# Designs tried in a protein design run: designed miniproteins, single chains, continued (4). Part 100

Each design is a single chain, and the fold is of that chain. pLDDT is the mean over its residues in the fold that is shown.

## One batch from the design tools (miniprotein)

Design m15460
Fold by ESMFold2-Fast:
Structure m15460 (fold): chain A 109 residues (1-109)
Amino acid sequence: SDAEERKRLIELLKKAGLSEAQAKAVTDLIIRHKADPLVVAEWLLSQDDASPEAKVAVILMVLGAFRLRTQSDEAALKKLEEVIKLAEAQEKGKPVAELLKKLLEEEEK
């Protein structure tokens, strides 16, 4: 059911390091914007309470859901590049961009 799926997603987001309020907000963004990682990343980068590691973990979860929905690795990689560019454009986003780039470099070796 939609309610059970929402509850599971909120618990996964909390486990990734978000507060309950942040997990609920991100869950609504995921559902409303069809797991668009760029929309979720833009909102997460505006939050001061979440660590860079928590933001990265959530972005990767959303990217995974986006990849499964689109069935396109190319579309997912393009979204990841857009997220990295968005994060690099902001001083407080730079740690998130550095972590995402490091993970991408380790996978493409």
Scores: mean pLDDT 85

Design m15461
Fold by ESMFold2-Fast:
Structure m15461 (fold): chain A 85 residues (1-85)
Amino acid sequence: MKILPGEILRVDEETVVLRAPDGREFTGRILPLDTPTTELLKAANDMINTDGKAFAFEYEVDGRRRVRAFGRIGDTLYYAEEELP
């Protein structure tokens, strides 16, 4: 499996849209900072097993909220990060 950078096209309170370099878009839910590990693993597993689905979660670095998004199509995993306001 190849890992390549994508871009976050849109972010709202619960949803991210991740764009691959070829213009394909993936939509997924953003799991908040306090999401249990079991729910994170379920979402990640669902994304890995579903072509074109995105998975994202919030994390915090030095008091700043960020989101990290992943999406798979075929043998390629795309990822992107964005700072939340």
Scores: mean pLDDT 77

Design m15462
Fold by ESMFold2-Fast:
Structure m15462 (fold): chain A 64 residues (1-64)
Amino acid sequence: SSEIDKLRAEYAKKMDELAAQYRARLQEARARGASQEELDALRRETARQGEEVYNEYLEQLEAA
């Protein structure tokens, strides 16, 4: 694959890993009786991490 194809694949993998990690953490938090505030904070933090991954991907695409 081209450099750009590799960057796209890496981005997709990172996003899939982030989604899987979020689901696992959400299940764990719910199992221990975490508050709605804690669940909301987890969702917001995961969204923020996703934005960072996406911004890094865009920067890498521009540099490629």
Scores: mean pLDDT 88

Design m15463
Fold by ESMFold2-Fast:
Structure m15463 (fold): chain A 84 residues (1-84)
Amino acid sequence: MQAQLDKLDQQIKELEAQIKQAIASKDKEKLKQLKEQLLGISDQVTAIRDQALAAGDKVLAREAILLEARITTLIMGITVELKS
């Protein structure tokens, strides 16, 4: 679980860099693709959260919840850019 969550955190950091570049280049097509990738990662993080809660691992569950919040913020940012 922890190793999977760490990999997802790294993927989110890489997607953040790509989002920044896509915004700078005004690449709305790339922003749509990045949003879809974030939604897929969000589903994986939610699965880890639910597994951590079932196992009583409150520390891992909190880490997953914080990653879910980060993904939501990034998706909202992309949505604003796409509507502008």
Scores: mean pLDDT 86

Design m15464
Fold by ESMFold2-Fast:
Parts: C-alpha cells; sequence; structure tokens
Structure m15464 (fold): chain A 65 residues (1-65)
C-alpha cells in the first residue's frame, strides 16, 4: 500500500541520519526526502511523493531553528 511505502521510506531515511547531530540530521533528511519524493513521483505515487516533500519542508524548518 502507499502507506507502507511512505513508512518504509521514512524509516530508511531516519536510519541514514540517526548518528548525525540534530541540525545536520534535519538538513540531510530534507535532502534524502526530496530525492525519494522525486523517485516516487516518477513512478506515479503522487500522494506518497507529496507527503515526503511535506516532511522535507518540516525538516528544513527545524534545521533553520
Amino acid sequence: SEKEKLEQALKKIGEEVRDLPPKEAQIKAAELLDKEADKFEKKGYTDVAKKLKDESDKAKKLADE
């Protein structure tokens, strides 16, 4: 399901940034979320792609704080 694809992508990105300091983790997570969103959009999973971009925007805001 699209929910499972979203959860799996979020978990994988979370694992990739786990050992980074908080601000660096948010910056890297935003980058990875944008890349993953573009991949899902190209495959036609528009809803998953939008949710990943929304999470990327949240990570960018947290990095700016």
Scores: mean pLDDT 83

Design m15465
Fold by ESMFold2-Fast:
Structure m15465 (fold): chain A 98 residues (1-98)
Amino acid sequence: APTVTVSAPASVKAGGTLTVTVTVTGDEEVTVTVTLKNKKTGEVIWEQSATGVGTFTFTFSNLPGPGEYVVTAKATIEVDGLKRVVATAEKTVKVVPA
């Protein structure tokens, strides 16, 4: 089965850049969708996607104001025209005042 791991810093400054590394292992290509959400409101701030297997790097620039945000990586495959989420990983990132 595909495995997804997400690596991100525990904290980053407001207005700065967040770098997220996602590693996908397995024998089948997946589409990895990475979202940055405000933990309290659920608002999606950024979303990026990549297709394949291996290590992917995503960068989110100009981070919003201070608070807790959740980085979610979802790996999906398509079987018989149906999209299926096969693995997920999450990491909480604290945005601190600059």
Scores: mean pLDDT 80

Design m15466
Fold by ESMFold2-Fast:
Structure m15466 (fold): chain A 80 residues (1-80)
Amino acid sequence: SAEELRAELEKKRKEFEAKYNEVKQITDPEERIQKLMELALEAYKAGVFEVLKKIIEDLEKYGTPEQIEEFRKKLAELSK
């Protein structure tokens, strides 16, 4: 069972890494930020915190203050 749990966690991590790489290829900055926010919330729900951390760093680097505030509010609601 421990082997199965480890395999499922690794599978989720790889799936989110692949999605992250796809979103990073989006050329429109506004669409890219929107998709990064959506992916971050899904990564949080799935417990894939390594990918979530990378997305937060990208949002803080490339997002507007308004986009970052909206994201933080959505993430806080999921933490309840």
Scores: mean pLDDT 83

Design m15467
Fold by ESMFold2-Fast:
Structure m15467 (fold): chain A 100 residues (1-100)
Amino acid sequence: MKSYYNDKPLSPAQVQQLNQDSQNLASITLRSAEELRREAEKEPDPRRAALLLDIGAGLLLISAAVIRMTDSSNPVNQQLADELERRAEELDRLARERLA
């Protein structure tokens, strides 16, 4: 079962667990990114504020990539990944605005 790399397709129960884990990951990451965005709004140093926003964007992009890799056939997971990527683009825009 371990130490082989050409594994069988996942069972329906394993797919369901991965879908739940993906939803939990998206929820946690969206909350963390929103907290970083709010902290950046309070940060007087524009470079530090941009760094907080960049960290949030990075977390969102990593989570989106993980969700897409776990079950690409589930449209809910694809929609979650799309939302995470959209939020990352928003944070990147805000970071550029803080540095302007």
Scores: mean pLDDT 81

Design m15468
Fold by ESMFold2-Fast:
Structure m15468 (fold): chain A 101 residues (1-101)
Amino acid sequence: SKELREEAERIAREAEEQIAATSDFLEQLRIAIETQRRIAEILSRLGELTLHELSITSENKIVADYEDSREQTRVTLESEISEEGKNLLTEYSVEQLAPAP
Protein backbone atom coordinates (compact mmCIF):
# COMPACT_ATOMS: atom_id res chain seq x y z
CA SER A 1 0.00 0.00 0.00
CA LYS A 2 2.91 2.40 0.67
CA GLU A 3 4.19 2.07 -2.91
CA LEU A 4 0.70 2.79 -4.29
CA ARG A 5 0.40 5.88 -2.08
CA GLU A 6 3.79 7.14 -3.29
CA GLU A 7 2.71 6.61 -6.92
CA ALA A 8 -0.57 8.47 -6.24
CA GLU A 9 1.36 11.36 -4.63
CA ARG A 10 3.69 11.51 -7.66
CA ILE A 11 0.70 11.71 -10.03
CA ALA A 12 -0.88 14.45 -7.87
CA ARG A 13 2.36 16.49 -7.95
CA GLU A 14 2.60 16.17 -11.74
CA ALA A 15 -1.02 17.37 -12.03
CA GLU A 16 -0.27 20.34 -9.74
CA GLU A 17 2.56 21.35 -12.10
CA GLN A 18 0.20 21.14 -15.10
CA ILE A 19 -2.44 23.22 -13.28
CA ALA A 20 0.23 25.81 -12.37
CA ALA A 21 1.19 26.04 -16.07
CA THR A 22 -2.31 27.09 -17.18
CA SER A 23 -4.70 29.96 -16.40
CA ASP A 24 -7.68 28.24 -18.10
CA PHE A 25 -10.13 27.20 -15.36
CA LEU A 26 -11.80 24.51 -17.52
CA GLU A 27 -8.40 22.96 -18.33
CA GLN A 28 -7.49 23.00 -14.61
CA LEU A 29 -10.80 21.27 -13.87
CA ARG A 30 -10.20 18.67 -16.62
CA ILE A 31 -6.73 17.87 -15.24
CA ALA A 32 -8.10 17.57 -11.68
CA ILE A 33 -10.93 15.18 -12.69
CA GLU A 34 -8.61 13.00 -14.82
CA THR A 35 -6.06 12.91 -12.00
CA GLN A 36 -8.74 11.86 -9.47
CA ARG A 37 -9.73 8.91 -11.66
CA ARG A 38 -6.11 7.75 -12.08
CA ILE A 39 -5.46 8.03 -8.33
CA ALA A 40 -8.65 6.10 -7.51
CA GLU A 41 -7.64 3.24 -9.85
CA ILE A 42 -4.10 3.07 -8.42
CA LEU A 43 -5.03 3.29 -4.72
CA SER A 44 -7.89 0.78 -4.94
CA ARG A 45 -6.07 -1.74 -7.19
CA LEU A 46 -9.55 -2.66 -8.46
CA GLY A 47 -8.68 -2.07 -12.11
CA GLU A 48 -11.33 -0.21 -14.11
CA LEU A 49 -13.58 1.95 -11.92
CA THR A 50 -16.97 3.35 -12.91
CA LEU A 51 -17.87 6.92 -11.95
CA HIS A 52 -20.97 6.72 -9.73
CA GLU A 53 -21.33 10.35 -8.59
CA LEU A 54 -19.52 13.60 -9.32
CA SER A 55 -20.03 16.95 -7.59
CA ILE A 56 -18.23 20.26 -8.03
CA THR A 57 -18.56 22.92 -5.34
CA SER A 58 -18.36 26.72 -5.61
CA GLU A 59 -14.99 26.49 -3.80
CA ASN A 60 -13.48 24.44 -6.68
CA LYS A 61 -13.74 21.19 -4.74
CA ILE A 62 -14.28 18.12 -6.90
CA VAL A 63 -15.76 15.09 -5.12
CA ALA A 64 -16.06 11.86 -7.11
CA ASP A 65 -17.33 8.44 -6.05
CA TYR A 66 -16.19 5.40 -8.04
CA GLU A 67 -17.30 1.78 -7.78
CA ASP A 68 -15.70 -1.43 -8.98
CA SER A 69 -17.41 -3.70 -11.51
CA ARG A 70 -18.79 -5.97 -8.75
CA GLU A 71 -20.09 -3.04 -6.68
CA GLN A 72 -18.15 -4.37 -3.66
CA THR A 73 -15.91 -1.35 -3.09
CA ARG A 74 -16.46 2.41 -3.31
CA VAL A 75 -13.57 4.85 -3.68
CA THR A 76 -14.18 8.51 -2.86
CA LEU A 77 -11.73 11.22 -3.91
CA GLU A 78 -11.78 14.90 -3.02
CA SER A 79 -9.59 17.37 -4.92
CA GLU A 80 -9.33 21.12 -4.40
CA ILE A 81 -7.87 23.66 -6.80
CA SER A 82 -6.32 26.56 -4.87
CA GLU A 83 -7.34 30.20 -5.47
CA GLU A 84 -4.19 30.58 -7.62
CA GLY A 85 -4.90 27.34 -9.50
CA LYS A 86 -1.47 26.00 -8.58
CA ASN A 87 -2.15 23.42 -5.88
CA LEU A 88 -4.19 20.25 -6.18
CA LEU A 89 -5.11 18.86 -2.77
CA THR A 90 -6.24 15.25 -2.92
CA GLU A 91 -7.93 13.29 -0.16
CA TYR A 92 -9.21 9.75 -0.57
CA SER A 93 -11.20 7.07 1.21
CA VAL A 94 -12.05 3.45 0.39
CA GLU A 95 -15.31 1.88 1.63
CA GLN A 96 -16.27 -1.78 1.53
CA LEU A 97 -19.88 -2.01 0.33
CA ALA A 98 -20.18 -5.81 0.48
CA PRO A 99 -18.22 -8.50 2.37
CA ALA A 100 -15.17 -9.79 0.53
CA PRO A 101 -15.67 -13.40 -0.68
Scores: mean pLDDT 68

Design m15469
Fold by ESMFold2-Fast:
Structure m15469 (fold): chain A 100 residues (1-100)
Amino acid sequence: SAEELAEKIRRLESFRAAAEWLIQLVEDGQPMAAVRALLREAREGLERAAERFPELRDHYQALIDLYEAGLAAETPEALRALLREARERTEALIDQLRAQ
């Protein structure tokens, strides 16, 4: 339905905003431990979204995998690169859904 499509896009817009916020925290030199705590919360949000929209599960799993890699990242630069990829993948999925 149009309402379900709108909900999917709104949730993805929220994930994109979260990724942009996390990138900004890394760029501002926030402690990696604090960024990782917020990254765990963002990952839990993606897991809940995958349960709500199983037809997008593979897309959400790709984002979850990037966030898991981010939790293991040894440097702010490596974490930032993973977060940028997550943002770009989220933007691409939003564009795909809007093109329907």
Scores: mean pLDDT 87

Design m15470
Fold by ESMFold2-Fast:
Structure m15470 (fold): chain A 70 residues (1-70)
Amino acid sequence: SMEEDKAALERILKGLQQVTTPVQLANLIRELRELAKTSSAKEEIERAIEALQQGDKAAAIEHLKRALAK
């Protein structure tokens, strides 16, 4: 549901702000990919994944905040 998707996005956003290992980052990216399949905020989630793959954590956080605003 939309509420479940928002709760998952908020959890991932908090995790991303505290991520310290490559394994933790890979797990968060996997969760984002699963959410992108069904979320109405798919475009922002996909842009966040792209930013993370490029090492731009700040840009990824901003895209996830935009996803939450939808």
Scores: mean pLDDT 82

Design m15471
Fold by ESMFold2-Fast:
Structure m15471 (fold): chain A 69 residues (1-69)
Amino acid sequence: SDAIRQRIRDLLDQAEQYLAQGTPENRQKARELVEEAVRLREEALERGQVVVDPDDHGRLGELSRQFEE
């Protein structure tokens, strides 16, 4: 679905912008955006849909790691 693919890309772009600013508030905002992107991807996978291209898949993985201990 084009709408979900575009939404995930937009969320990743916004998360990267917030992380670049480096404040605790912006890191929290970025975390929320990454969590939303992960949720949308998982929902699409449950329906058997591929909604993330390889570049965005890599970005999502790297951003998710930023918020893991």
Scores: mean pLDDT 78

Design m15472
Fold by ESMFold2-Fast:
Structure m15472 (fold): chain A 81 residues (1-81)
Amino acid sequence: SLDPSEKIIRVTVKGTAKSTEALVQTLKELEERYKEFLDITRSGLTVTIYGLAKHREKVIEAAETIAKQYEDVEISEEELE
């Protein structure tokens, strides 16, 4: 399908982590919970979430959960096609 509901949303969460161990554990739990809907990747203290626009609510929920693991969090959202 070529309609807007098939757009991919990319959310990037970065900042100073309160605990890298807690961040990694949170990501493992989210990866298992959302494995059918989202692709979650980490590079250092930068986490990138990919999901279809029809799953926007799940992307937001995951991003908010991840953001709680950061001090001075920076979040950016982009729609890809």
Scores: mean pLDDT 82

Design m15473
Fold by ESMFold2-Fast:
Structure m15473 (fold): chain A 78 residues (1-78)
Amino acid sequence: SEEQTLLFAEASLGLAQMAYWVAKKTNDEKFKSELIKWLQQQLQKIQQWIDQTTDPKVKQKLQEIQQQLQQMIQELQK
């Protein structure tokens, strides 16, 4: 269901936030590079889910998650 898709996206965001915190605290360049690759893969999956979503509220929440992941990538690429 679209609700289950949103829960998976929210779980992925939670993992991303935790990994981002670790990357910022350790300043590990290899970990940052691997995290960027993983975040880019998550963005591709979320875009596919957005394209398939018909519920406007679910679509908006997926877009908000997408924006947060994109901001993390930009911060890590500095």
Scores: mean pLDDT 88

Design m15474
Fold by ESMFold2-Fast:
Structure m15474 (fold): chain A 56 residues (1-56)
Amino acid sequence: SMEEKLKKMIEVGKKALEEIEKARRDYFTDPSPEARERYRKVLKEVNEEIEKAAKE
């Protein structure tokens, strides 16, 4: 149902926000090439999770 899909998207969104915020803090605390790659990887993984949840 649409309600189940919405609930799943909200859960994915909450996790996405937490991961992005953590990665952002880590990057700006120690902005190194390695930290930038970790931040980039988190953004990619979060994007993939959101896309997966939307497509299911």
Scores: mean pLDDT 80

Design m15475
Fold by ESMFold2-Fast:
Structure m15475 (fold): chain A 86 residues (1-86)
Amino acid sequence: SELLEKLEKLIEEAKKNNDPVTARIAEQLKDLVKRKQKGEKVSDLELEILKGMALIVLGVGRITKDETTIRLAEEVIRLIEEFEKL
């Protein structure tokens, strides 16, 4: 799965940049992808919570002008949007 490969790369990048929050969001999204692939029901609330957390990280990055935090948060938001289209 291309989405799973993108998520693994994002998790590695977030960990290398000492961004454990974005890494955790990406790991949780990876679990949702795997559950959906098994035909399991993913609640809209679970996905909205991940979106909310990613938007908070993005907001903090913008306030602190941390380009790496902004980039990683924007990337996880894009992967959440890719998941929604599945």
Scores: mean pLDDT 88

Design m15476
Fold by ESMFold2-Fast:
Structure m15476 (fold): chain A 73 residues (1-73)
Amino acid sequence: SPSVAEQVAALMDQVEALVDRFIETGDLSDLEKAEQLLQQIAALLPQLSPEQQAELFARLGQIHERLKAYVES
């Protein structure tokens, strides 16, 4: 069975792919799917170590900057 960290990493890979597709196409349904996956990640957050949480927050920060750049385009 995958670890919680492996599950979170796989969900984050899916979030990043959905955000990439949204930036390419403008399809809001991909953001809605990403939001649902982020809610699943949030439910797993208490099971992550502080180091794993820091890595997750760094990845979320990168997604935030990419969405900001898209809106500012």
Scores: mean pLDDT 88

Design m15477
Fold by ESMFold2-Fast:
Order: C-alpha cells, then structure tokens, then sequence
Structure m15477 (fold): chain A 66 residues (1-66)
C-alpha cells in the first residue's frame, strides 16, 4: 500500500523523500479528518493548471487504495 501511494505521488511530481513521508502519513493516519487534510494540502502543493487532471486522477487512485 505505502509503496503504491509513494509511486503515485512521484508520478505527479513529488520528490522521492517527500512522497515517502506523505505516503507513510496517509497509511498511518487513523483520523479521517486529519487524513482529508493531509490529502488536500499535499494535492494543493502539486496542482497547477497544466497538471490538475493528472494530479486529481492520482489522488482518486490513492483514495481507492484506502
């Protein structure tokens, strides 16, 4: 699970060390509200007008894995 989330985050421009930490946070977070916040903040940090659809698709895949 963690490795797949890490790979998805890297596919949309997140560096390896940040992707590893964010994936670990997502997998280990048990509070749904905090998980939503981690997802929203990390997604917002990656989004621009040229990559929005790709970033959104990757995060939809992450949500489907959880």
Amino acid sequence: LRARIEALLQSVGMDRDTARRVADMIVNEKDPEMRQLIMAVSMASLENPDNRDKVRAAYDEIWALL
Scores: mean pLDDT 80

Design m15478
Fold by ESMFold2-Fast:
Structure m15478 (fold): chain A 102 residues (1-102)
Amino acid sequence: GAEHYAELLRHALLGDREAALAAGRRVFEEQVRLVEERLGRKLPQEELEEYRALWEAKIEPIIDALINDAAAREEAYEIALNQESSNPNIRAGREALIEAMS
C-alpha cells in the first residue's frame, strides 16, 4: 500500500530516521505479500533474505538523502504539489508533505 510510502516520506521529512526505516520495512513486507499472492506460494527463505538485503541497501541511502539533502526534499515536495492524481500513493504522499510542513 500507498499508506506505507506516505509514512516513509512523512517521517523522513520530519527527520525521524528510525520511523522512516520502519515504514520502509512495511513497504517491503507489503511487496512480498503481493508477489506471494500472485505466485500462489511463499517465497523461499533464502530468496526473502536476499531480497530484504537488496531492499535495505537501496532504501536506506534514499531515506538518508531525504533527511539530509534539502534539494532532494524540495524535489519530493515539488513532485507532490504538482500531482493531481487518482493514484492513492500520490495523494497520500502529497497529504504527508503538507502535514510535515505544518
Scores: mean pLDDT 69

Design m15479
Fold by ESMFold2-Fast:
Structure m15479 (fold): chain A 80 residues (1-80)
Amino acid sequence: SLREELAERIARLLREGASFDEITRAVLEYAFRHGVSPEEAREAAEEAGRRVGLDEETIRRLAEMAEAAAHLAQLLRESL
């Protein structure tokens, strides 16, 4: 599923030491291209954070960022 593909992409970036800004850009691009909902993006980020073993507060922040990025992607698609 798109959610699972996004979760694996986020997990890989986290394992490679990518910054939150780099992860935000990747989520925004993926959501824009594939039409991932804010809820699906949040769930993908939570799953990725759990897979990598992040603490609960970091997972929550990652999920909030992913949801916001997907909302922005929706707005950008409506502007085209």
Scores: mean pLDDT 87

Design m15480
Fold by ESMFold2-Fast:
Structure m15480 (fold): chain A 98 residues (1-98)
Amino acid sequence: MAEEYLKKAGEYIMEAGKYLQLYLETKDQKYRDKAEEKAKKALEYAQKALELSKSEEQRLRALTGIAQAQAALRLVRGETLSEEENQQILEEIKKQAK
């Protein structure tokens, strides 16, 4: 149900973050492409989780997942985030993947 979609959204966001980190370190376009693909999948799953949410807690987590997926897509586009913002997003991703 909503928890399964939240879990998958978190997993995709973590993968997007890992590929984005690899892109930043290597400048290899293949990692940027994979980061974008995973971020798009995370957005799809987070939106589905929102539709299936039965509690305010689940809705908040789904909305957070949507925001994280959108942030990952912004980073893929070359927008800058502060180190603190980047770290906070990664921590939230890790928490939701658990």
Scores: mean pLDDT 77

Design m15481
Fold by ESMFold2-Fast:
Structure m15481 (fold): chain A 69 residues (1-69)
Amino acid sequence: SAQDILDWMDDFYQQAMSYPSSTWPAMSMVMVHQTFNRVNHTPGLTQEQRDQIMQHTQGRVQDLQQRYD
């Protein structure tokens, strides 16, 4: 479900934050790729749910990039 994807993303983001900041650019790429795969393999997602997931993903990526020294 859309909630399962969002929950996975939050867990992944939390995991990424526990790693050294030097890994965050690579973790951002993994998060985007895995989120895209999960969206593509989840039947019945509405366009609104897809947009919500993509917006959250981009927000998390931007946050990690801004925090990267």
Scores: mean pLDDT 77

Design m15482
Fold by ESMFold2-Fast:
Structure m15482 (fold): chain A 100 residues (1-100)
Amino acid sequence: ISEEIEKKIKEINELKTKIDQLMAELHRALVAGDADRVRELIAELNETIDKLKSKVEELENLYKQSTDPQLKEKARKVIKESKQMIEATERDVGLTEAAG
C-alpha cells in the first residue's frame, strides 16, 4: 500500500506537470492566433485530464486502505490539489472552446 501510494503520487505529479506545460503552450497559441495548435492542445489537455482523474480515483482508493498517518496526509493533499487543478483546467478549456 505505502509503495503503491508513493508511486501513484509520482504519476499524478507527472500528469500535473504535463497539464501546466500544455496550459502554458495553449496560452502562447491563443496569443499567436494559431487555431490549429489551439485545437491540438485542447485535445491533448482533455486526454491528460482524463488520465489525471483516473489516477486520482486510484489514489483515493489506496488512501482509504492506508494506516500510515503521514502518508495519508500527503495523499490527501495531492488528491485535493489535483481535483482543484482538474476543475480549473476543465473550466479554462471549456471557455476557450466556447470562444471559438
Scores: mean pLDDT 84

Design m15483
Fold by ESMFold2-Fast:
Structure m15483 (fold): chain A 97 residues (1-97)
Amino acid sequence: MEREAQELIERAEEIVRESVEKLRDTGEYARKAGNTELSEKLFEYARILEEDGKKGIQLAREKGLEMARDLLRGAEIAKGAVEKLVSEAMAEVEASK
């Protein structure tokens, strides 16, 4: 694999891992606050992102640089969406206390 492709894949893998962790942590926080519906939604998003991330990483390793660039772009978009979702979920939990 090209060094550039490997570096992009590693960065995307890091972003996906951190984003999944944030969703799971926020899901646990919502669950402890008594918002089971929000918790289940956040855990489902974490599951989907982890599955899609693993699939994307595998595909990028097989296809090389072009797919690695697409993977990183997708990971960065997902990171932004996760940060927004976490912020909104935290605000909802705090408003319910």
Scores: mean pLDDT 87

Design m15484
Fold by ESMFold2-Fast:
Structure m15484 (fold): chain A 81 residues (1-81)
Amino acid sequence: EPSLMEQLERRLLGLLAAEWRRAGGETPEIREVQRLVGEMLRALKAGDWARARALIARIPDPALRAAAEQLLDEYVAGVEA
């Protein structure tokens, strides 16, 4: 069965893919969000949840930021349970 980390990665990347399809192309803003998500997933795999939260806070789109924060909170709650 997929781990909590695998579930988080799948859901987060799915949300971002949907938003980028709606945008209809690559922009500097989309590339920056891709970079932040990559660094965030690397931080999570290293167990650095504080760094992951700090990286999410840099996402300029408030809806994407809120969705990413919710997914991270679900992941942390699952790990701490």
Scores: mean pLDDT 75

Design m15485
Fold by ESMFold2-Fast:
Structure m15485 (fold): chain A 116 residues (1-116)
Amino acid sequence: MKVIELPVTDEMLAAADAISAETGIGVGVASPRLNLDKNELETRAVATGPRDEAEKVMEAARKASIANAQVAVDRLNKEGIKATLELKSIEVELRPLAPDTVVAIATVTYKVTLSE
């Protein structure tokens, strides 16, 4: 299985920071994973926030994961690689971290079409 982890860029971190500022929820992003055997891009984001705002925490993680994929594709296009994404799935896992705190992990998978 040939999976490439794309480096986390300053633009990816800036997009996560913008979502944190918009939502008031702390978000972080993982390296996007490009699976060349499946032609799929997987992005992951983590959000942490109050348990009574769990839906807001889940939405922040989802938005951050989606934004991370868009930044990755925009970079490929700037480097002369024409890449297009088709959304396949969104999975959001909610976990307790502390009695009043939850963590949401959003995994978004895209079908990738690459052309030179």
Scores: mean pLDDT 83

Design m15486
Fold by ESMFold2-Fast:
Structure m15486 (fold): chain A 65 residues (1-65)
Amino acid sequence: SDEEIKAEFERYLEALLGEALDDIRMEGGEIIVYSRRSDAAIARLERAAEVASLRFGLKVRVVRV
């Protein structure tokens, strides 16, 4: 299910980052990660998200809020 895919993606991405995500959603088969962090933290998150995107075969977008 979309919920199970999102949960597995979140666990993998959090493991790569070594920290919890602020917010994550799945919309139209795409993962959207929302972050309230600094520029450096956003850049690190974007790099980790690219790795996770390739691993899961899912489109991923990082959105700064």
Scores: mean pLDDT 83

Design m15487
Fold by ESMFold2-Fast:
Structure m15487 (fold): chain A 63 residues (1-63)
Amino acid sequence: SVRDILEKRLKEWLDKNFGKKPIPVAGIEWLGGDVYRSKLSNKILTGREEIFDHILNDPEINP
């Protein structure tokens, strides 16, 4: 499915780039190192799995 392709691409991006640069997704801010912030909830996101789940379950990113 389209979701499976997006999940695979997101995991590959995170494996290569997590903690090294901003995530190219609206609503997530890079604070430096492995620390990110959701602009919608102001929640601090510190793990690849937390970022992955937020991107896939955000209705503004996945309407």
Scores: mean pLDDT 73

Design m15488
Fold by ESMFold2-Fast:
Structure m15488 (fold): chain A 75 residues (1-75)
Amino acid sequence: MLSREELQLLAETAVSVIRLEPDNKEMQRELEDIINDAALGKLTKEEVIERLRELAKRSSPEVQQLLLETIKQLE
């Protein structure tokens, strides 16, 4: 299970993505799904990192950089 601090980091990442790309509702929903599944204990930290990496591959350079920094903080 992710720690409270790790879940807070994911929530802050989602807020930052919304600020960078407010019209990218698909990415916002995918991030919310990852956070919700992590908070419910449905995803391990390793599974969260893998989902964030896959999302980063399909993201703009700005969002990709933000997601990669979040991954580094989770490792």
Scores: mean pLDDT 84

Design m15489
Fold by ESMFold2-Fast:
Structure m15489 (fold): chain A 56 residues (1-56)
Amino acid sequence: SRLQQVIAGIDDSIAQQQAIIQDLQANNAPQSVIDAVQGNLARLQDLRARVQAQAA
């Protein structure tokens, strides 16, 4: 379904943000930068949950 395709796209975006966080942590990036990307990840996870609720 279209909703399943949207969820798949969000999952890809979540995976990309997680990879960025790992890279930032490995390179000892400032905590403020890590926090900003973690904020983006949290928003994507919230969006995924809301879209999944519509699909259920």
Scores: mean pLDDT 86

Design m15490
Fold by ESMFold2-Fast:
Structure m15490 (fold): chain A 63 residues (1-63)
Amino acid sequence: MKVTVTSLDDGGILNTDTGEALPKGTTLEGELVKEFSDGDLLVRDLATGATYLVSSTKTEVKF
C-alpha cells in the first residue's frame, strides 16, 4: 500500500539500516511494509528502496 509520510519533528522518520534521522518537514513517499502494535510503521522509500521506521506521534501519514 502506498503511503506519504511527513515528519513533524526531528527523528520522526528513522532509516533502519543507517540509524539516520530525517529532519522535520521531510516528506517520504513509500510502501507500507508493516504496522507495529504501537502504531509505528515500517515504510520502504519508493525512490531509494531504503526502509524507515515511522513514529506514529511525530509524523503525519496519508494513505
Scores: mean pLDDT 82

Design m15491
Fold by ESMFold2-Fast:
Structure m15491 (fold): chain A 68 residues (1-68)
Amino acid sequence: LSEETIEAIIDAALATLREQGASEVTLAVARHELRRILSTLPEEELDAFLATLPAEVAAAMRAALRAV
């Protein structure tokens, strides 16, 4: 995944979490963890990773991927 794609899908995930009432501390931790995971994740493993996330978050990340 490109760095631009990683940042776009992270931003989509964090926007969804913020709408659900996540604190700024939680969002900062989530950004750091998602960047760490996505920067090392092969593209073919992306769907499997998204399947481990809450459905709403995964849907937002998939929508961002299509927009990039």
Scores: mean pLDDT 82

Design m15492
Fold by ESMFold2-Fast:
Structure m15492 (fold): chain A 84 residues (1-84)
Amino acid sequence: SSLVEEAVKALLSDPYGKAQGIDTDLAATLDSINTEEVIARLEHAIEAARKALEDPSLSEQEREQLEVLLEVLERTLEELKKKE
């Protein structure tokens, strides 16, 4: 299962729950597992978030929360790419 993808979906129903926790826990996890696998997971989560943002039925609040999550995920992905 993809914890990052689950976090993206969770943000649609719990917008304040995970943005900071994802950043902290993800950073710790990245140090302990294969970087390529984490990159692939992040890319998939980013794609899922982008598709969710294209849904016109999203409220402004839900869109803002997804944009914040997407920014965190993209920043994390770029940091990993720089390490490589």
Scores: mean pLDDT 62

Design m15493
Fold by ESMFold2-Fast:
Structure m15493 (fold): chain A 89 residues (1-89)
Amino acid sequence: SYDEELARALAEALRELGRDVSVEEILKMSSDKRRELLNEIYEELEKMMKEKGVSEEEIKKWKEELNNQENIAEKARLLAEKIRELKKE
């Protein structure tokens, strides 16, 4: 289900950011709590981009791309994908 896909994407992104939150715990969260978690991942990803030398302009462009995504599960996938991209090196 898309709920499970969202939970997996959030859990994977969090794991890559050094946070220990399981898929099962995310599935138990309310919609509002999942959105709060998504926002926390978003803020940490911005921090990672800055630390990796991504310009302020590129970060702003990526934020616009993310904001154009209305589906929360797809937004979470974009976050997870971007974190993986930054960590590939």
Scores: mean pLDDT 78

Design m15494
Fold by ESMFold2-Fast:
Formats: structure tokens, C-alpha cells, sequence
Structure m15494 (fold): chain A 99 residues (1-99)
């Protein structure tokens, strides 16, 4: 679907940005919602190293339960936390919000 394609585009941009900021961290390829949720949880753990393995697991399950629009909001917040948004990142977000 168009919504799913845009979310995966945004998620891949997030992972690229995270890899540039944290080059020693291995992120998985995003082919489904589970892999997307696992990469988001990994970024959250890096930004909040006090998170326990149990809390990380709970975050993954929570992210998997979110709607596409709710998941896009999480991706937006994480992108902003990693630095200022590019024009390309803003354009993708605007497209998601128009759906």
C-alpha cells in the first residue's frame, strides 16, 4: 500500500541517519513491521541505555500493535531526536499526513 511504502521509506531514512550517528551498531534490514519495530527499539535503547531487555521487548510489542499513522508519528519523533529534518524527510512526512 502507499501508506506502508511511505512508512518504510521514512524508517529506512531513520536507520541510515542512525547508522551515520552510531556506526558500531548493527541494524537489520526492514522488510516487515517486526524488523521496523526492532530497529526503532534499538535506537530507543541507544538513546536511553537504562532501558532493560524486558522494557525493550515491551516496546517492540507496543510498536507492532500501532496503526500505520501512529507508527509514522513515532518515526517522526525519532528523526527529530537524531537531528534537524531534511527537506526530503519533511516531504515524506507531509505525504503520510495527507493519507
Amino acid sequence: SKTEELIFQLANILVKKAKEKFPDVEFKEINNKEELAENIALILKILNPELTDEEVKSIIEYLKSLSDLELASVLYGLLESLGPLSDEEREIIDEILKL
Scores: mean pLDDT 80

